# Ledger of designs, part 18: designed miniproteins, single chains

Each design is a single chain, and the fold is of that chain. pLDDT is the mean over its residues in the fold that is shown.

## One batch from the design tools (miniprotein)

Design m637
Fold by ESMFold2-Fast:
Parts: structure tokens; sequence; C-alpha cells
Structure m637 (fold): chain A 51 residues (1-51)
């Protein structure tokens, strides 16, 4: 695994943590649908770069 791939994995992990945080806020009644949508899009972009 390259250093670039390691950095991408770290970014993906950070986005996954934020995604979970937003999902918890949604379960508490906050509308975070658009923010979750944007994070999901970014996660997919980073995963493509890792492959």
Amino acid sequence: MTEEQKKLLEEIIELSVEHLHLAVLRSLGEDRTKEIEEITKREKELLKQLE
C-alpha cells in the first residue's frame, strides 16, 4: 500500500465517522439528509482512487 493510499484510507475513515454522527442526528429528529448525501458521494470518490 502506498502513502497516498494510506492518506485516502484515513480520509475515508474520517468521513465514515462523520457519516455516523449525522445518522445519529437524523435518528434524533434532525434533517441531515443532504449532508449525508454529500458525504456518501465523497466516500465513493475516495474509494475509486484507492482501487
Scores: mean pLDDT 79

Design m638
Fold by ESMFold2-Fast:
Structure m638 (fold): chain A 90 residues (1-90)
Amino acid sequence: MQAAEDRALAELYAAFEVGRALNEAALAAKTAAGPEAGAEGRAELAELEAGLAALGPQVERGRAAAERDPELRARVDAATAAARASFAAA
């Protein structure tokens, strides 16, 4: 039970990190394209952060679970790195 819960929370944390990384990459690309596009990207990021505010404790629990388990930490890092790499080549 606990191991499955820790994995699910770590996957939630990974999804949050991936989503944030993708949104930050999109914001950077939009900002380079022009100030209006950058403003829209910032609003999207702010909405994502606000929408996840209520999940903050669960995201933090996922981070803590990954911190305790190197295998879960590696999975989170790999997912985040893969997402960033998909935008670094653009």
Scores: mean pLDDT 68

Design m639
Fold by ESMFold2-Fast:
Structure m639 (fold): chain A 90 residues (1-90)
Amino acid sequence: SNILKAAKSQIDEFLEYLKKTVDEETYAKIKEMLDQFKKELETVKSPEEFRALVEKMKAKYKEVIKDENTLNQIISFLDALGASIEKMLK
Protein backbone atom coordinates (compact mmCIF):
# COMPACT_ATOMS: atom_id res chain seq x y z
CA SER A 1 0.00 0.00 0.00
CA ASN A 2 1.23 3.50 -0.89
CA ILE A 3 -0.32 4.76 2.38
CA LEU A 4 1.60 2.16 4.43
CA LYS A 5 4.86 3.07 2.64
CA ALA A 6 4.22 6.79 3.36
CA ALA A 7 3.54 6.07 7.05
CA LYS A 8 6.72 3.97 7.41
CA SER A 9 8.76 6.69 5.64
CA GLN A 10 7.44 9.38 8.02
CA ILE A 11 8.27 7.18 11.04
CA ASP A 12 11.83 6.64 9.73
CA GLU A 13 12.31 10.41 9.18
CA PHE A 14 11.07 11.13 12.73
CA LEU A 15 13.51 8.53 14.13
CA GLU A 16 16.42 10.21 12.29
CA TYR A 17 15.35 13.55 13.81
CA LEU A 18 15.09 12.07 17.34
CA LYS A 19 18.55 10.45 17.04
CA LYS A 20 19.99 14.01 16.90
CA THR A 21 17.87 15.50 19.73
CA VAL A 22 17.52 12.86 22.51
CA ASP A 23 19.97 10.73 24.50
CA GLU A 24 20.90 7.19 23.35
CA GLU A 25 18.84 5.40 26.04
CA THR A 26 15.67 7.42 25.29
CA TYR A 27 16.24 6.96 21.53
CA ALA A 28 16.55 3.16 21.94
CA LYS A 29 13.22 2.97 23.83
CA ILE A 30 11.38 5.15 21.28
CA LYS A 31 12.91 3.24 18.32
CA GLU A 32 11.78 -0.12 19.78
CA MET A 33 8.22 1.18 20.21
CA LEU A 34 8.08 2.80 16.73
CA ASP A 35 9.52 -0.38 15.13
CA GLN A 36 6.67 -2.29 16.83
CA PHE A 37 4.21 0.33 15.50
CA LYS A 38 5.57 -0.20 11.93
CA LYS A 39 4.99 -3.96 12.25
CA GLU A 40 1.44 -3.48 13.62
CA LEU A 41 0.67 -1.06 10.75
CA GLU A 42 1.11 -4.01 8.32
CA THR A 43 -1.95 -5.70 9.93
CA VAL A 44 -4.22 -2.61 9.75
CA LYS A 45 -7.15 -3.07 7.31
CA SER A 46 -9.35 -0.02 8.03
CA PRO A 47 -9.20 3.66 9.11
CA GLU A 48 -10.84 2.62 12.41
CA GLU A 49 -8.08 0.07 13.12
CA PHE A 50 -5.44 2.69 12.21
CA ARG A 51 -6.97 5.21 14.66
CA ALA A 52 -7.14 2.54 17.40
CA LEU A 53 -3.47 1.64 16.83
CA VAL A 54 -2.38 5.32 17.01
CA GLU A 55 -4.31 5.81 20.30
CA LYS A 56 -2.78 2.59 21.70
CA MET A 57 0.72 3.87 20.85
CA LYS A 58 0.02 7.29 22.45
CA ALA A 59 -1.12 5.56 25.67
CA LYS A 60 1.98 3.32 25.69
CA TYR A 61 4.34 6.31 25.21
CA LYS A 62 2.64 8.19 28.08
CA GLU A 63 3.44 5.23 30.39
CA VAL A 64 7.08 4.79 29.25
CA ILE A 65 8.44 8.28 28.44
CA LYS A 66 8.97 10.43 31.56
CA ASP A 67 10.44 13.50 29.83
CA GLU A 68 7.56 15.88 28.99
CA ASN A 69 9.30 17.59 26.04
CA THR A 70 10.18 14.24 24.40
CA LEU A 71 6.68 12.86 25.06
CA ASN A 72 5.08 16.00 23.54
CA GLN A 73 7.25 15.62 20.39
CA ILE A 74 6.19 11.96 20.01
CA ILE A 75 2.47 12.71 20.58
CA SER A 76 2.62 15.65 18.12
CA PHE A 77 4.26 13.37 15.53
CA LEU A 78 1.61 10.64 16.02
CA ASP A 79 -1.19 13.24 15.70
CA ALA A 80 0.38 14.65 12.50
CA LEU A 81 0.89 11.13 11.09
CA GLY A 82 -2.73 10.24 11.92
CA ALA A 83 -4.05 13.39 10.20
CA SER A 84 -1.84 12.79 7.11
CA ILE A 85 -3.02 9.16 6.72
CA GLU A 86 -6.70 10.11 7.29
CA LYS A 87 -6.46 12.55 4.34
CA MET A 88 -4.93 9.83 2.11
CA LEU A 89 -7.70 7.36 3.06
CA LYS A 90 -10.44 9.71 1.71
Scores: mean pLDDT 81

Design m640
Fold by ESMFold2-Fast:
Structure m640 (fold): chain A 60 residues (1-60)
Amino acid sequence: SVREELQKLNDELVELGRQNLELSKKKTPSAQKQAEELTRKAMEIAKQIRDLSDEVYAKA
């Protein structure tokens, strides 16, 4: 269901945020590059959550 998909996406966002915080503590160029990649993934997931939320409201 769309609700189960939304829950999975939210769980992924939380995990990416946790990893990004750990990477930010390392202050190396490699860690900063990885953190930027995680940020981009988080933005894509956030967009998917928004789009799916709109679908749920459209069906309601």
Scores: mean pLDDT 79

Design m641
Fold by ESMFold2-Fast:
Structure m641 (fold): chain A 72 residues (1-72)
Amino acid sequence: YYKELLEKTFGKDKEKQRKEVALATGAMIIGIAEGLKSLRETVEWLKERDPELAERLGKFADVEEEYKKLLE
């Protein structure tokens, strides 16, 4: 599951996968500190402040939404 998810989202480069996950985790922590409720809200907040990071986090939000639909 998690390995397949990372390979689908970021490709098979393990170092790139680890770096992207770390960056996204940091962005989520900042979003929580700012009172944002979800990855999607954090993406919208970041679009005006750091559009590159917003795009990276957006991929996580899209994947989360896709898997929520698959689960139920």
Scores: mean pLDDT 68

Design m642
Fold by ESMFold2-Fast:
Structure m642 (fold): chain A 61 residues (1-61)
Amino acid sequence: SESLRKRAEEYLKKAEELLEKNDPEALEYAQKAGVLFHLAGDEEGLKRAQELIKEAKEKGL
């Protein structure tokens, strides 16, 4: 759904901003974005969220 994709994109951008600042909340927002992309059937969005989750974990967040 379009509304789920929009919310997922908002959470993904928030996760990107938090990751740039080394904020531990980056992992939580990336995970929330991933769930919403999955529910929306957006495979590319889900992959983007999974990449941010990996980066946050590699930073120890």
Scores: mean pLDDT 87

Design m643
Fold by ESMFold2-Fast:
Structure m643 (fold): chain A 71 residues (1-71)
Amino acid sequence: GIEEAIRLLEEAGVLAALAGDEESVELAKRAIEAVEKGNGEILEPAREALEAIRAGDLERARELLKEAAEL
């Protein structure tokens, strides 16, 4: 649900910060704000973004975080 999406986005933001990717940190924060406004449909984009960051694919992670932030 919404709480799971927030958790995944928080983890993505932490990993982005550790990687030095300020853009992904900012996008993760915006995506969390979008979820807090009641949009539960971002669970899959949030999960995929976390997986992309863990794989070191920062371009893919930014795309997915932008999708989540705009939902």
Scores: mean pLDDT 72

Design m644
Fold by ESMFold2-Fast:
Structure m644 (fold): chain A 67 residues (1-67)
Amino acid sequence: MDEKELEREINEAMVRMIAGIGKIEISRGNFEAAREQIEKIRKFGEEHPEVKELAEELIEELEKLLE
């Protein structure tokens, strides 16, 4: 398997985990903590361009839940 593809899969799993924490924080009414997770996702997508599109999708999902 291409090592770049394995790295992408690991980074996808990591960004999805951060998004999952954000959803839990929203469900608990911890909106500030949820916004911190959104910023973590944004920074992670900037540092790992291979998952940037996924990071942007997850940010949009979380921001819609905060409306």
Scores: mean pLDDT 84

Design m645
Fold by ESMFold2-Fast:
Structure m645 (fold): chain A 61 residues (1-61)
Amino acid sequence: HMSREEALDAARVEFLREYKKKLDEIEANPSLTEDQKLLESQKVAEELGARYRARVAEIEA
């Protein structure tokens, strides 16, 4: 049994954990230039942000 508040908090925590994990992977990749790291970070932010917004909409439905 999960309240709406708990579900929203869980979604936020999941977003932040995945985002940090992906940023750490990008920073740790020695094959990427600084420009490529910036572009990949932007893509990750857009993709995870979209998933987070979709999850919030689902919980608030």
Scores: mean pLDDT 83

Design m646
Fold by ESMFold2-Fast:
Structure m646 (fold): chain A 60 residues (1-60)
Amino acid sequence: SEEEKEKLIEEIRNYARSLGLTDEQIEAIVKAAETLYENGFSLEEIKRVARLLVERFAAA
């Protein structure tokens, strides 16, 4: 649902911010997550992908 998607996006933003990602990096991940949602990916799949992207940016 839209409400569940909005909650996931907020979780992604908070997690990324906690690991020191820049606002630009956070918005890139959020945009990717919203694009996946529009293309019918499940929230669980989106969460997995977003977490991987956050961790890769944090490790760089």
Scores: mean pLDDT 86

Design m647
Fold by ESMFold2-Fast:
Structure m647 (fold): chain A 65 residues (1-65)
Amino acid sequence: MEKLLKLLNNVVESGSPQQQQEAQRALKALEKDPELLTKHTPEELSELLGVSQEFAEFLLKYAQQ
């Protein structure tokens, strides 16, 4: 989890405007619900967070490391 949060914070500071928005939404959701990534499919996360399905899939894979 902490490694993912660090990556998302880095994207908020140095990513493209689109990446910054997606990372910021993910960070806010994870702060509100730390178990978010264990409760939802990539498709559900995409809709819930307002991010691409590709980004949601990346979050799930990266969170397992």
Scores: mean pLDDT 77

Design m648
Fold by ESMFold2-Fast:
Structure m648 (fold): chain A 92 residues (1-92)
Amino acid sequence: MEEAKEALQKGDFDKALELFERAIKENPENYEAYILLGKYYLSRGELDKAIEYFEKAVKLNPEKATEAYRLLANIYRLLGDDEKAEEWEKKA
């Protein structure tokens, strides 16, 4: 996971993606890896994929995926869906 974070910080997006996919394959319940995938797609402007991965993170660990709730709310506001943004803000 640390190596994947370093790759993302360096802008090595292809390597970061490979490392995140490996982390999920090794532990499919790793909600943190899904949060990092969501951040990866968010950084590339792929909002639909970012939403998908953040929602997977909250389903796996609703109590600890608190950052994903905030990020989902922000993305929905960027998309103009204020109703969904408010729903996610209330869960954070």
Scores: mean pLDDT 78

Design m649
Fold by ESMFold2-Fast:
Structure m649 (fold): chain A 94 residues (1-94)
Amino acid sequence: EFEKAKELAQKGIEALNSGDYEKAVKYFEEAIKILEKNKDKISGADGMIAKLYYLLGRAYEKLGDRQKAIEYFEKAIELNPDFDEAKKELERIK
């Protein structure tokens, strides 16, 4: 499960960097689903999920979905209150 989630997250990052934002969203959502199902078995799962929420927020912003971008940046901060990058994105998009 963990290796599959990491592979999907990496594919999502590659899609985000190549401008395929719809594909990035799908990969990040799938990776998050796996990590959430197995978070009691994966050390640091909340930190990984927070990073994926942050990346998902960036992908939705690129797609023009400001509301979903804000939602995911907020979810990232909720899981990791020290997530400065997500806080900066919220200040910028707000």
Scores: mean pLDDT 84

Design m650
Fold by ESMFold2-Fast:
Structure m650 (fold): chain A 72 residues (1-72)
Amino acid sequence: DATARAIADAVVAEMERDGITLSEEQREKLLELIRRGASQAELSKIVGGKYAKLAVDMRRTVAATQAARAAE
């Protein structure tokens, strides 16, 4: 899904700005977790709490935008 990949890429980019590099395997796992709607706790096992929260907040923003569009 393009949305899940965009969220994963944004999280990876933020981590790289903070000097944290994810392996290819960790990036793949992050994308998979985002695609299946994994909890913040599951995401934090890969990226830590700060970036897991970022991913969850991004998913909420997408869901809110989708709901707002459906209501119009």
Scores: mean pLDDT 79

Design m651
Fold by ESMFold2-Fast:
Structure m651 (fold): chain A 78 residues (1-78)
Amino acid sequence: MKEELEKEILEGIALISVGVLLSIAPRLSDEELVEEARKLAELLAKIDKELAIKMLELLAERIPQVREELEALKKELE
């Protein structure tokens, strides 16, 4: 049960993280958005590397103009 709760919390953090980046995206350049995504991915990777990868994949689906840069960040974490 504790492990299941931890997984739900981590998935929630990934979704919230994507939501936060999407909310600030209109105020940032593409380069600034990629840098904020990098910082957040590095922070999440310290907790769970797969969580960071999932966040980057979800973000790339929502913001296709920076997909190549986000895919590069994902490869750095693999």
Scores: mean pLDDT 79

Design m652
Fold by ESMFold2-Fast:
Structure m652 (fold): chain A 88 residues (1-88)
Amino acid sequence: MIEEIIKKYEELIKKDPNNADAWVLLAIQYLKLGKYDEAIRYAEKAIEASNGKYPGAYLVLSKVYEKLGDTEKAEEYRKKADEIIKKN
């Protein structure tokens, strides 16, 4: 169940707060639940943990803002993700 998956990622974060993958996976679960404020918060934690170098976190933010009807922010975050991907 989704609650067990969330608990697993929370345990990974407790062990290593710099685990950007676990933060992004947690953000994706909250996005699936329609809990957009939590999804934003966890995606921002992934960006912090990765020193701004995690395209997946920006894609989560883009999708959240798309769901909220903020097309300008959605495009901004999609562009940030694309820029990181293209530079690597």
Scores: mean pLDDT 83

Design m653
Fold by ESMFold2-Fast:
Structure m653 (fold): chain A 61 residues (1-61)
Amino acid sequence: MSEIERVTRGIGLKLRAIGLHLDARLASSEEERERLLKEAERLTEEANKLGIPGKPEIPLK
């Protein structure tokens, strides 16, 4: 298994997590928002474990 394959999968997971965060902001109910945020967190943690070379989030210092 190549490192490129793991990196590509990790980036895909982070992009999906970003999509879920956007959906959560548009959610009409608090329950739906929390569900989307939890799923986004799971995807982000899985992506981080795959060793992505860059972060999708902008580090505002």
Scores: mean pLDDT 72

Design m654
Fold by ESMFold2-Fast:
Structure m654 (fold): chain A 75 residues (1-75)
Amino acid sequence: SIEEIEKKIEEIEKEIEEIKKKIEKLRKELEEAEKKGDKEKVEKLKKEILELEIKLGVLEIELGVLRLILKKLKE
């Protein structure tokens, strides 16, 4: 139903915001680890940031598709 799609859009928007905040925090931690020369922590943080950026990209695509479906259903 339209209401189910609208709820899913809202859930994805909230998840996107949470992931963006987590990426920002991890990027700050990465800068600190790089300054300290902690190569092991730098590699772990880069991997975690990359995984979150991939997840963010997938969610943004899903959000775009759901918004397009919702628009077509309301036509």
Scores: mean pLDDT 89

Design m655
Fold by ESMFold2-Fast:
Structure m655 (fold): chain A 59 residues (1-59)
Amino acid sequence: LLEKSLDLLDELYKRGEITLEQGLNAYRSLAEKATAAGDEELLKRVNERIEELQKELDS
């Protein structure tokens, strides 16, 4: 379920259907869910997206 959410968010962002800020907020929400689920692999992948988007927003 959470993995499908990551794939969907990746696709929406890649298509330009969501903004940087919307994407960042959505990935942060997904990171919280991954943490609660104990899914270390998903959390790592989501954190990589967050870091990339945060760098883009800050630059």
Scores: mean pLDDT 81

Design m656
Fold by ESMFold2-Fast:
Order: structure tokens, then C-alpha cells, then sequence
Structure m656 (fold): chain A 90 residues (1-90)
């Protein structure tokens, strides 16, 4: 339903915002160029997801459901990667 799709958009936005927050924390604790580069990559992809959501919302249709599910899976994977990286820096 359109209501479920709007809920997915909001859930993905919240995930992307959390990834960006985690990426900034990783950057503060990063001691190597590899760790810095990984933090930047996480931040850039989170921003990319936010931009893709904005574009989808301009003409939101039921045809976007599959794309939204893919973005959710990607955001969840990025969050897991960011959490694992941050844990290693503790």
C-alpha cells in the first residue's frame, strides 16, 4: 500500500541518518587512512540513499516498492558495517 511505502521511506531515512552519525563517530576515532576512507565511503553512500529517497518521493508510486526494499537492505547492511567498524575502534 502507499501508506506502507511511506513508512518504508521514513524507516530508510532513519537508517541512513544513523549510518551518517556512525560514520562521523568512526572518523573521530580513526587512526589510519584506511579507516578514514571507510568512514567517508559510509557517509557518502548514506547521503546517496537520502538523495535517492528524495527523488522517489517526488513521484512516489507502487512501482517503487522493490527499489525501496533494495534501499532498506543496503541501509541495514551499511549500518551493520559501520557498527562493526566502530566496535573495532573501541
Amino acid sequence: SMEEMKELVEEIRELAEEVLKLAKEILKKAETQEEINRAIALALRAIGIEFELELIEKNLSEEDLEKLKELKEEAEELKKEAEELLKKLE
Scores: mean pLDDT 88

Design m658
Fold by ESMFold2-Fast:
Structure m658 (fold): chain A 52 residues (1-52)
Amino acid sequence: SPRVQQLVDGLLDAIRNHDGDRVRALVEEIRSLPQEERDEVWTLVHDALMGM
């Protein structure tokens, strides 16, 4: 979904820029999502980080 992709891209950018405040804000937004969408975000983030 566009929201899932937006959150994944935002979180990865925040991690790359060492922006802890932005990471915390995005993690809280992800926590508000339905379980299926939360799992999708974390799977995509994990895959991207492990692929680096």
Scores: mean pLDDT 82

Design m659
Fold by ESMFold2-Fast:
Structure m659 (fold): chain A 69 residues (1-69)
Amino acid sequence: MAEEKKKKIVEEAKKAALADPSATEEQAEHLAEILGKEFDELLKEGEEIAAKKGEKMVEAIKKAAEAAK
């Protein structure tokens, strides 16, 4: 279901953001909320496309957090 895919992407994004030791819970939640809204826009193109692009965005967040260490 699209909702389950969205929840997974949002949770992964929050987890990736918190990999940066300087990030706060509020910053991670805000980033996850932005990604959730982006996922909703991508769902207009299709669930498969939304899932793939969402995963790439999570990867980008994870790389940025690692670079911030």
Scores: mean pLDDT 75

Design m660
Fold by ESMFold2-Fast:
Structure m660 (fold): chain A 62 residues (1-62)
Amino acid sequence: REEEILALMERLSEVLARARELGDEEAIKLVQEAEKALFAGDLETARRLVDEAERRVEEKER
């Protein structure tokens, strides 16, 4: 469980950095919402939002 939280935090940091480089405000918002969900202990929502932000960043890098 703690390992899951640490892994999500690392992914949040990486996705946020990429979103900022691309100037994608929507991806940045998704990361911020994922961070709020993580703080609330909602790991399912946090993971989903991280996945969405990562997908968006990845598509923009195409």
Scores: mean pLDDT 79

Design m661
Fold by ESMFold2-Fast:
Formats: sequence, structure tokens, C-alpha cells
Structure m661 (fold): chain A 67 residues (1-67)
Amino acid sequence: DDVERRRQELLDKGENARRHYDGIATHVRQLGRARGWSPEEIDREEQRYLDRGRETWQRLTDEARRL
């Protein structure tokens, strides 16, 4: 069951990465609004972090699945 532990570690890392980047995206929206960024600038920056979180989550989930 060392394989199951490694799989869970990868899944947890992926989920934590998604939550982390979701938090950054939320912070970016708040910061952008406070600094008077355009809605388009806020949306682009938010999406960049959301995409990063999703990519990291997918990579780690795929690695876990291949164990």
C-alpha cells in the first residue's frame, strides 16, 4: 500500500495547488478592483491563475492515475 499512499499524496498536492491558485485569483480580483484595473485586465489575470491551478491539478491527477 505504498503505491496508494503515493497516489493520495499526488492527489492531495493537486487539490492543494488548485485551492492555492483559486485563492490567488480571488486576491487578484480584489487587488485589481482596489487599484482601478479594467474588468478585462482583472479577468485575464484571474484566468491565468485559474488555468495554472487546473494544469497543475490535471498533471498530478494523471501521474496518480498512472501509478
Scores: mean pLDDT 86

Design m662
Fold by ESMFold2-Fast:
Structure m662 (fold): chain A 119 residues (1-119)
Amino acid sequence: EITLTESGGGTFPEGSSATLTSKITGDTSFIFQVSWWRQRPGEPLQHVASIDLFTGETSYAPEVAGRATISYDKSKNTFYLNLNNLRVEDTAVYYGQVVLLTSPAQVVWGAGTQLVVTA
């Protein structure tokens, strides 16, 4: 069984940077993709960034492209979202997600970490 523990949220001034972390606990042998998603107040859940662990390919939502970096540290079983030049609209609960190479594919979500950006 896999669980995700997010951290790195809090209250940050606009224009600053935040690093969100998701620590993976359990058997990581079948994880092929890690992703960050967010839910802004009153909005649906939105994809932020993904990394395919097999290829190392990354993808970013247009709203964060050029400001976000997703990375994975295999030695720590932890993946990160670095957000630069924070904007008030980055205020959201951020969720780590992993996808398992099973048949059918399985998805595990973290409980989330809240990021608040103040003007």
Scores: mean pLDDT 88

Design m663
Fold by ESMFold2-Fast:
Structure m663 (fold): chain A 108 residues (1-108)
Amino acid sequence: MEEARERILELLDELQAIFDEIVKEYPNVPKELVDQVKASFERLKEAIERGDVEAALQALRELGTLLSKLFQYALDQATDPETKARIEAKFEEAQRLLQEIVGILREL
């Protein structure tokens, strides 16, 4: 269980790095959405630290929904195919990380 917790936190740090990069490149993302994503990361980390798998899975679902909104906003701001492809690649990586975390949580 400790090994699984450390791995989840590592994957969350990777996911948060992707989020921070998108916010840095697209500062016009609504502050309210950015704040909601940050709050969702904190709720997820707290649930994981408590060992509350159900709360962690719910927080992860909320985070996934908020990240989808964030990426959609970034895609709507992109005007060139190269930038759109780059955002889509980051979204695919974020979805991969979310699914890996879900898989680990379901084995706990």
Scores: mean pLDDT 83

Design m664
Fold by ESMFold2-Fast:
Structure m664 (fold): chain A 103 residues (1-103)
Amino acid sequence: EKEKKAEELIEKLEKEFLNKVVEIRSKESDKEEREKKIKEVLEEKKEELRKELKKLGFSEEEIEEYIQKFEERVKKELEEREEEIEKLIKIGDEIDKEIAARK
């Protein structure tokens, strides 16, 4: 069914977006520039999703519903991953402090 293909596309694009966010966070130290780049990638993935859903024969209304679902899913994943990333950074900082404390 075309609905199953749409869900698979959303999952694929979500994974691609999250991987790109990790890359941006590792390379960009400026918070404002990082947020700008993340927004640009989100818009690129939304456009790709819209194009692929149109090829599958979805209506404009159905496409917009899937785009909204995609945005909601990636926002939730980013919030959940932020907690994991913050925990990893804290662990890394503790290890670095232990190494620096050695004579």
Scores: mean pLDDT 76

Design m665
Fold by ESMFold2-Fast:
Structure m665 (fold): chain A 93 residues (1-93)
Amino acid sequence: QKQLEEEIKKAKSKDNKIVKEALKSPSTRVRVLAVENGDSETLKEALKDPDVLVRVTAVYKLGEKGDIEALEEAKTDPDPVVRRTAEAVLEQL
């Protein structure tokens, strides 16, 4: 769809402000792409996403950046998959 293509372009943008806007997309796929391309501020916002897949993806990316404080916060997530992922990522740092 044209709408989805435009949202995917926003998620892959070089401008972090535009990438953060892509986190507001109704498409989980677009929000995951924004997380994969996002800076640390974008990743911390993604930890508040309603979808477990988006939050898990943010945890892996925060681990790549070594953001221990954000990973410790992810251990308090209501979903056990997100909590276990944060624990596993922290153990590998």
Scores: mean pLDDT 82

Design m666
Fold by ESMFold2-Fast:
Structure m666 (fold): chain A 70 residues (1-70)
Amino acid sequence: SKEELEKRLEELEREAVRLYLEGRISDAQMAEIGALLQEARRLLEEEHDLEGARKLIDEAEKMIRELQAQ
């Protein structure tokens, strides 16, 4: 649902900021994750494209998980 995607987006935004403040991800990695999440929010809020938003949220989540594993 839209509400589930909005919640996932907010959780990933908080996790990315936390990792950045802990020095676990670079400025470039934070910018890349931020761009994915910002585009997902645009698709969700402006274009009502739930499937497009989900794909970008899944990609951002994958990147965050890979960075956490390093």
Scores: mean pLDDT 85

Design m667
Fold by ESMFold2-Fast:
Order: C-alpha cells, then sequence, then structure tokens
Structure m667 (fold): chain A 61 residues (1-61)
C-alpha cells in the first residue's frame, strides 16, 4: 500500500541520515588522532565535512 511505501521510505531516510552522521563521527575521530600524532588531519576533516553536509541535505529533504 501507499502508506507502507511511505513508512519504508521514511525508515530508509532515517538510516541514511544515521549512517552519514556516524561516518562523519568516525572521520572526526581519525582527524583528532592525526592532530595528536602530528600527522595530516586534512583528509579526515574533508571526509567528515562531506558526511556532515550529506546528513544536513537529507534532513532538509
Amino acid sequence: STLEKLKEEELKKRREIIFAEASAGVYRIGAAVERLAGGDAEKYEEKAKEYEEKAKELKEK
């Protein structure tokens, strides 16, 4: 039914948002480790920002 499809789409969207936010968090941890070690945090910070923006876009739709 149409209602079941809408519920499935809502759950899929929630999962995608959670996955994007979790991925951003993991990359933020990676960036912190690199900063503490004196390494290059930039690649991890860029990836974290990509996932943060993706989560934001998904929430606005």
Scores: mean pLDDT 85

Design m668
Fold by ESMFold2-Fast:
Structure m668 (fold): chain A 75 residues (1-75)
Amino acid sequence: MKKYYILSNDDELAEKYKAQLPPDAEIEFIKVESLEELVQTVKEIQKKYNTNPLILDVRVKDGKIFAVIEVEVPE
């Protein structure tokens, strides 16, 4: 099963992107306030699933952070 993580400090952008993902996908939104927090969160996702996440989108612009990470979940 595919799971998507949306990592952002912009709730509106996260919700808009969520609407464009497959309807049967598991989606989790994680609030990140800095690039350092984004990097740390991606590292924690890698450890949790013992895999390399697929980075689908990354936008960092003047204090706005947005990233979409895809992971494969065994179930």
Scores: mean pLDDT 77

Design m669
Fold by ESMFold2-Fast:
Structure m669 (fold): chain A 65 residues (1-65)
Amino acid sequence: SMKDNMIAYLTALANGERAPSDAPEPEQLPPEVRELVLEGLRLIAQGKPEEARKKFQEALALLKK
């Protein structure tokens, strides 16, 4: 499912691992989860991987509820 695919994707990102090849569409998720994912990606672009991992962990926690 889309949710399961996003959980797998976010789990990899939260652990600092290589993301799976099948990234889901962000707009199918709750706005709060989407905002955290986008913020984490912006932090990666800024060279702040440790801060990005925290954002992905927050997104994953919200999605698993």
Scores: mean pLDDT 73

Design m670
Fold by ESMFold2-Fast:
Structure m670 (fold): chain A 74 residues (1-74)
Amino acid sequence: PSKEEIEEEIKRSLSLMYISLGKKLAKQGDLEGAVEMYEKALELDPENEEARENLAETLEKLGKKEEAEEVRKE
């Protein structure tokens, strides 16, 4: 594989790890920590719909409804 293929594979793997950690933090009631993890996942994989939806839902739970709608529009 090329260096670019390896970098993309690493980014996808890290993105999935951040999504998993975010879900775990949200389940434990750490909604702010969950937001940070989902944001990191989207930095690595901006097209990840699961990360975007979980981020939006977590922002809504924090009362940040406008921010959640902006995330869904991106």
Scores: mean pLDDT 82

Design m671
Fold by ESMFold2-Fast:
Structure m671 (fold): chain A 79 residues (1-79)
Amino acid sequence: MLSEEERLKLAKLLAAHGFSELAQQIVENPNITKEELLELLSKRLPSLTPEQQATLIRVLEENGLSDIAAELRKLAATL
């Protein structure tokens, strides 16, 4: 489970990078696990441009979610 501080910081950063809908979904799920977060992000990834996908993965890596970022990078390579 992400801490509330980690969850809110991630949501704020995602909103700042134009991922407002995704940020809102994270804010609305206070008990979100890393697995649930990965599932949510994986579902959204195909609807993003390559530039947005790269930005999302970078934001995750820079904010201590390198495991999730690595899984998204693998998924992006199959799109």
Scores: mean pLDDT 81

Design m672
Fold by ESMFold2-Fast:
Structure m672 (fold): chain A 70 residues (1-70)
Amino acid sequence: SMMDEIERKARAIVDGAAALLEHFSRETTVAFLVRYGGLSREEAEALVEAVEAGDWERALEIAIRALLER
């Protein structure tokens, strides 16, 4: 379903953000998510904050909402 596809893409965005944060700064990760992930700066910053806090449920919620708005 469309919802399953959105969840799959959201998980990929969250996993990608976590992987980037292992090697790059917060600002570089935010810029990457804005440029290639299709997130606004506010969405990308909130997602990175949730990932840094280990709040995977919040990170996924942010990614799903961002995808639904586009």
Scores: mean pLDDT 85

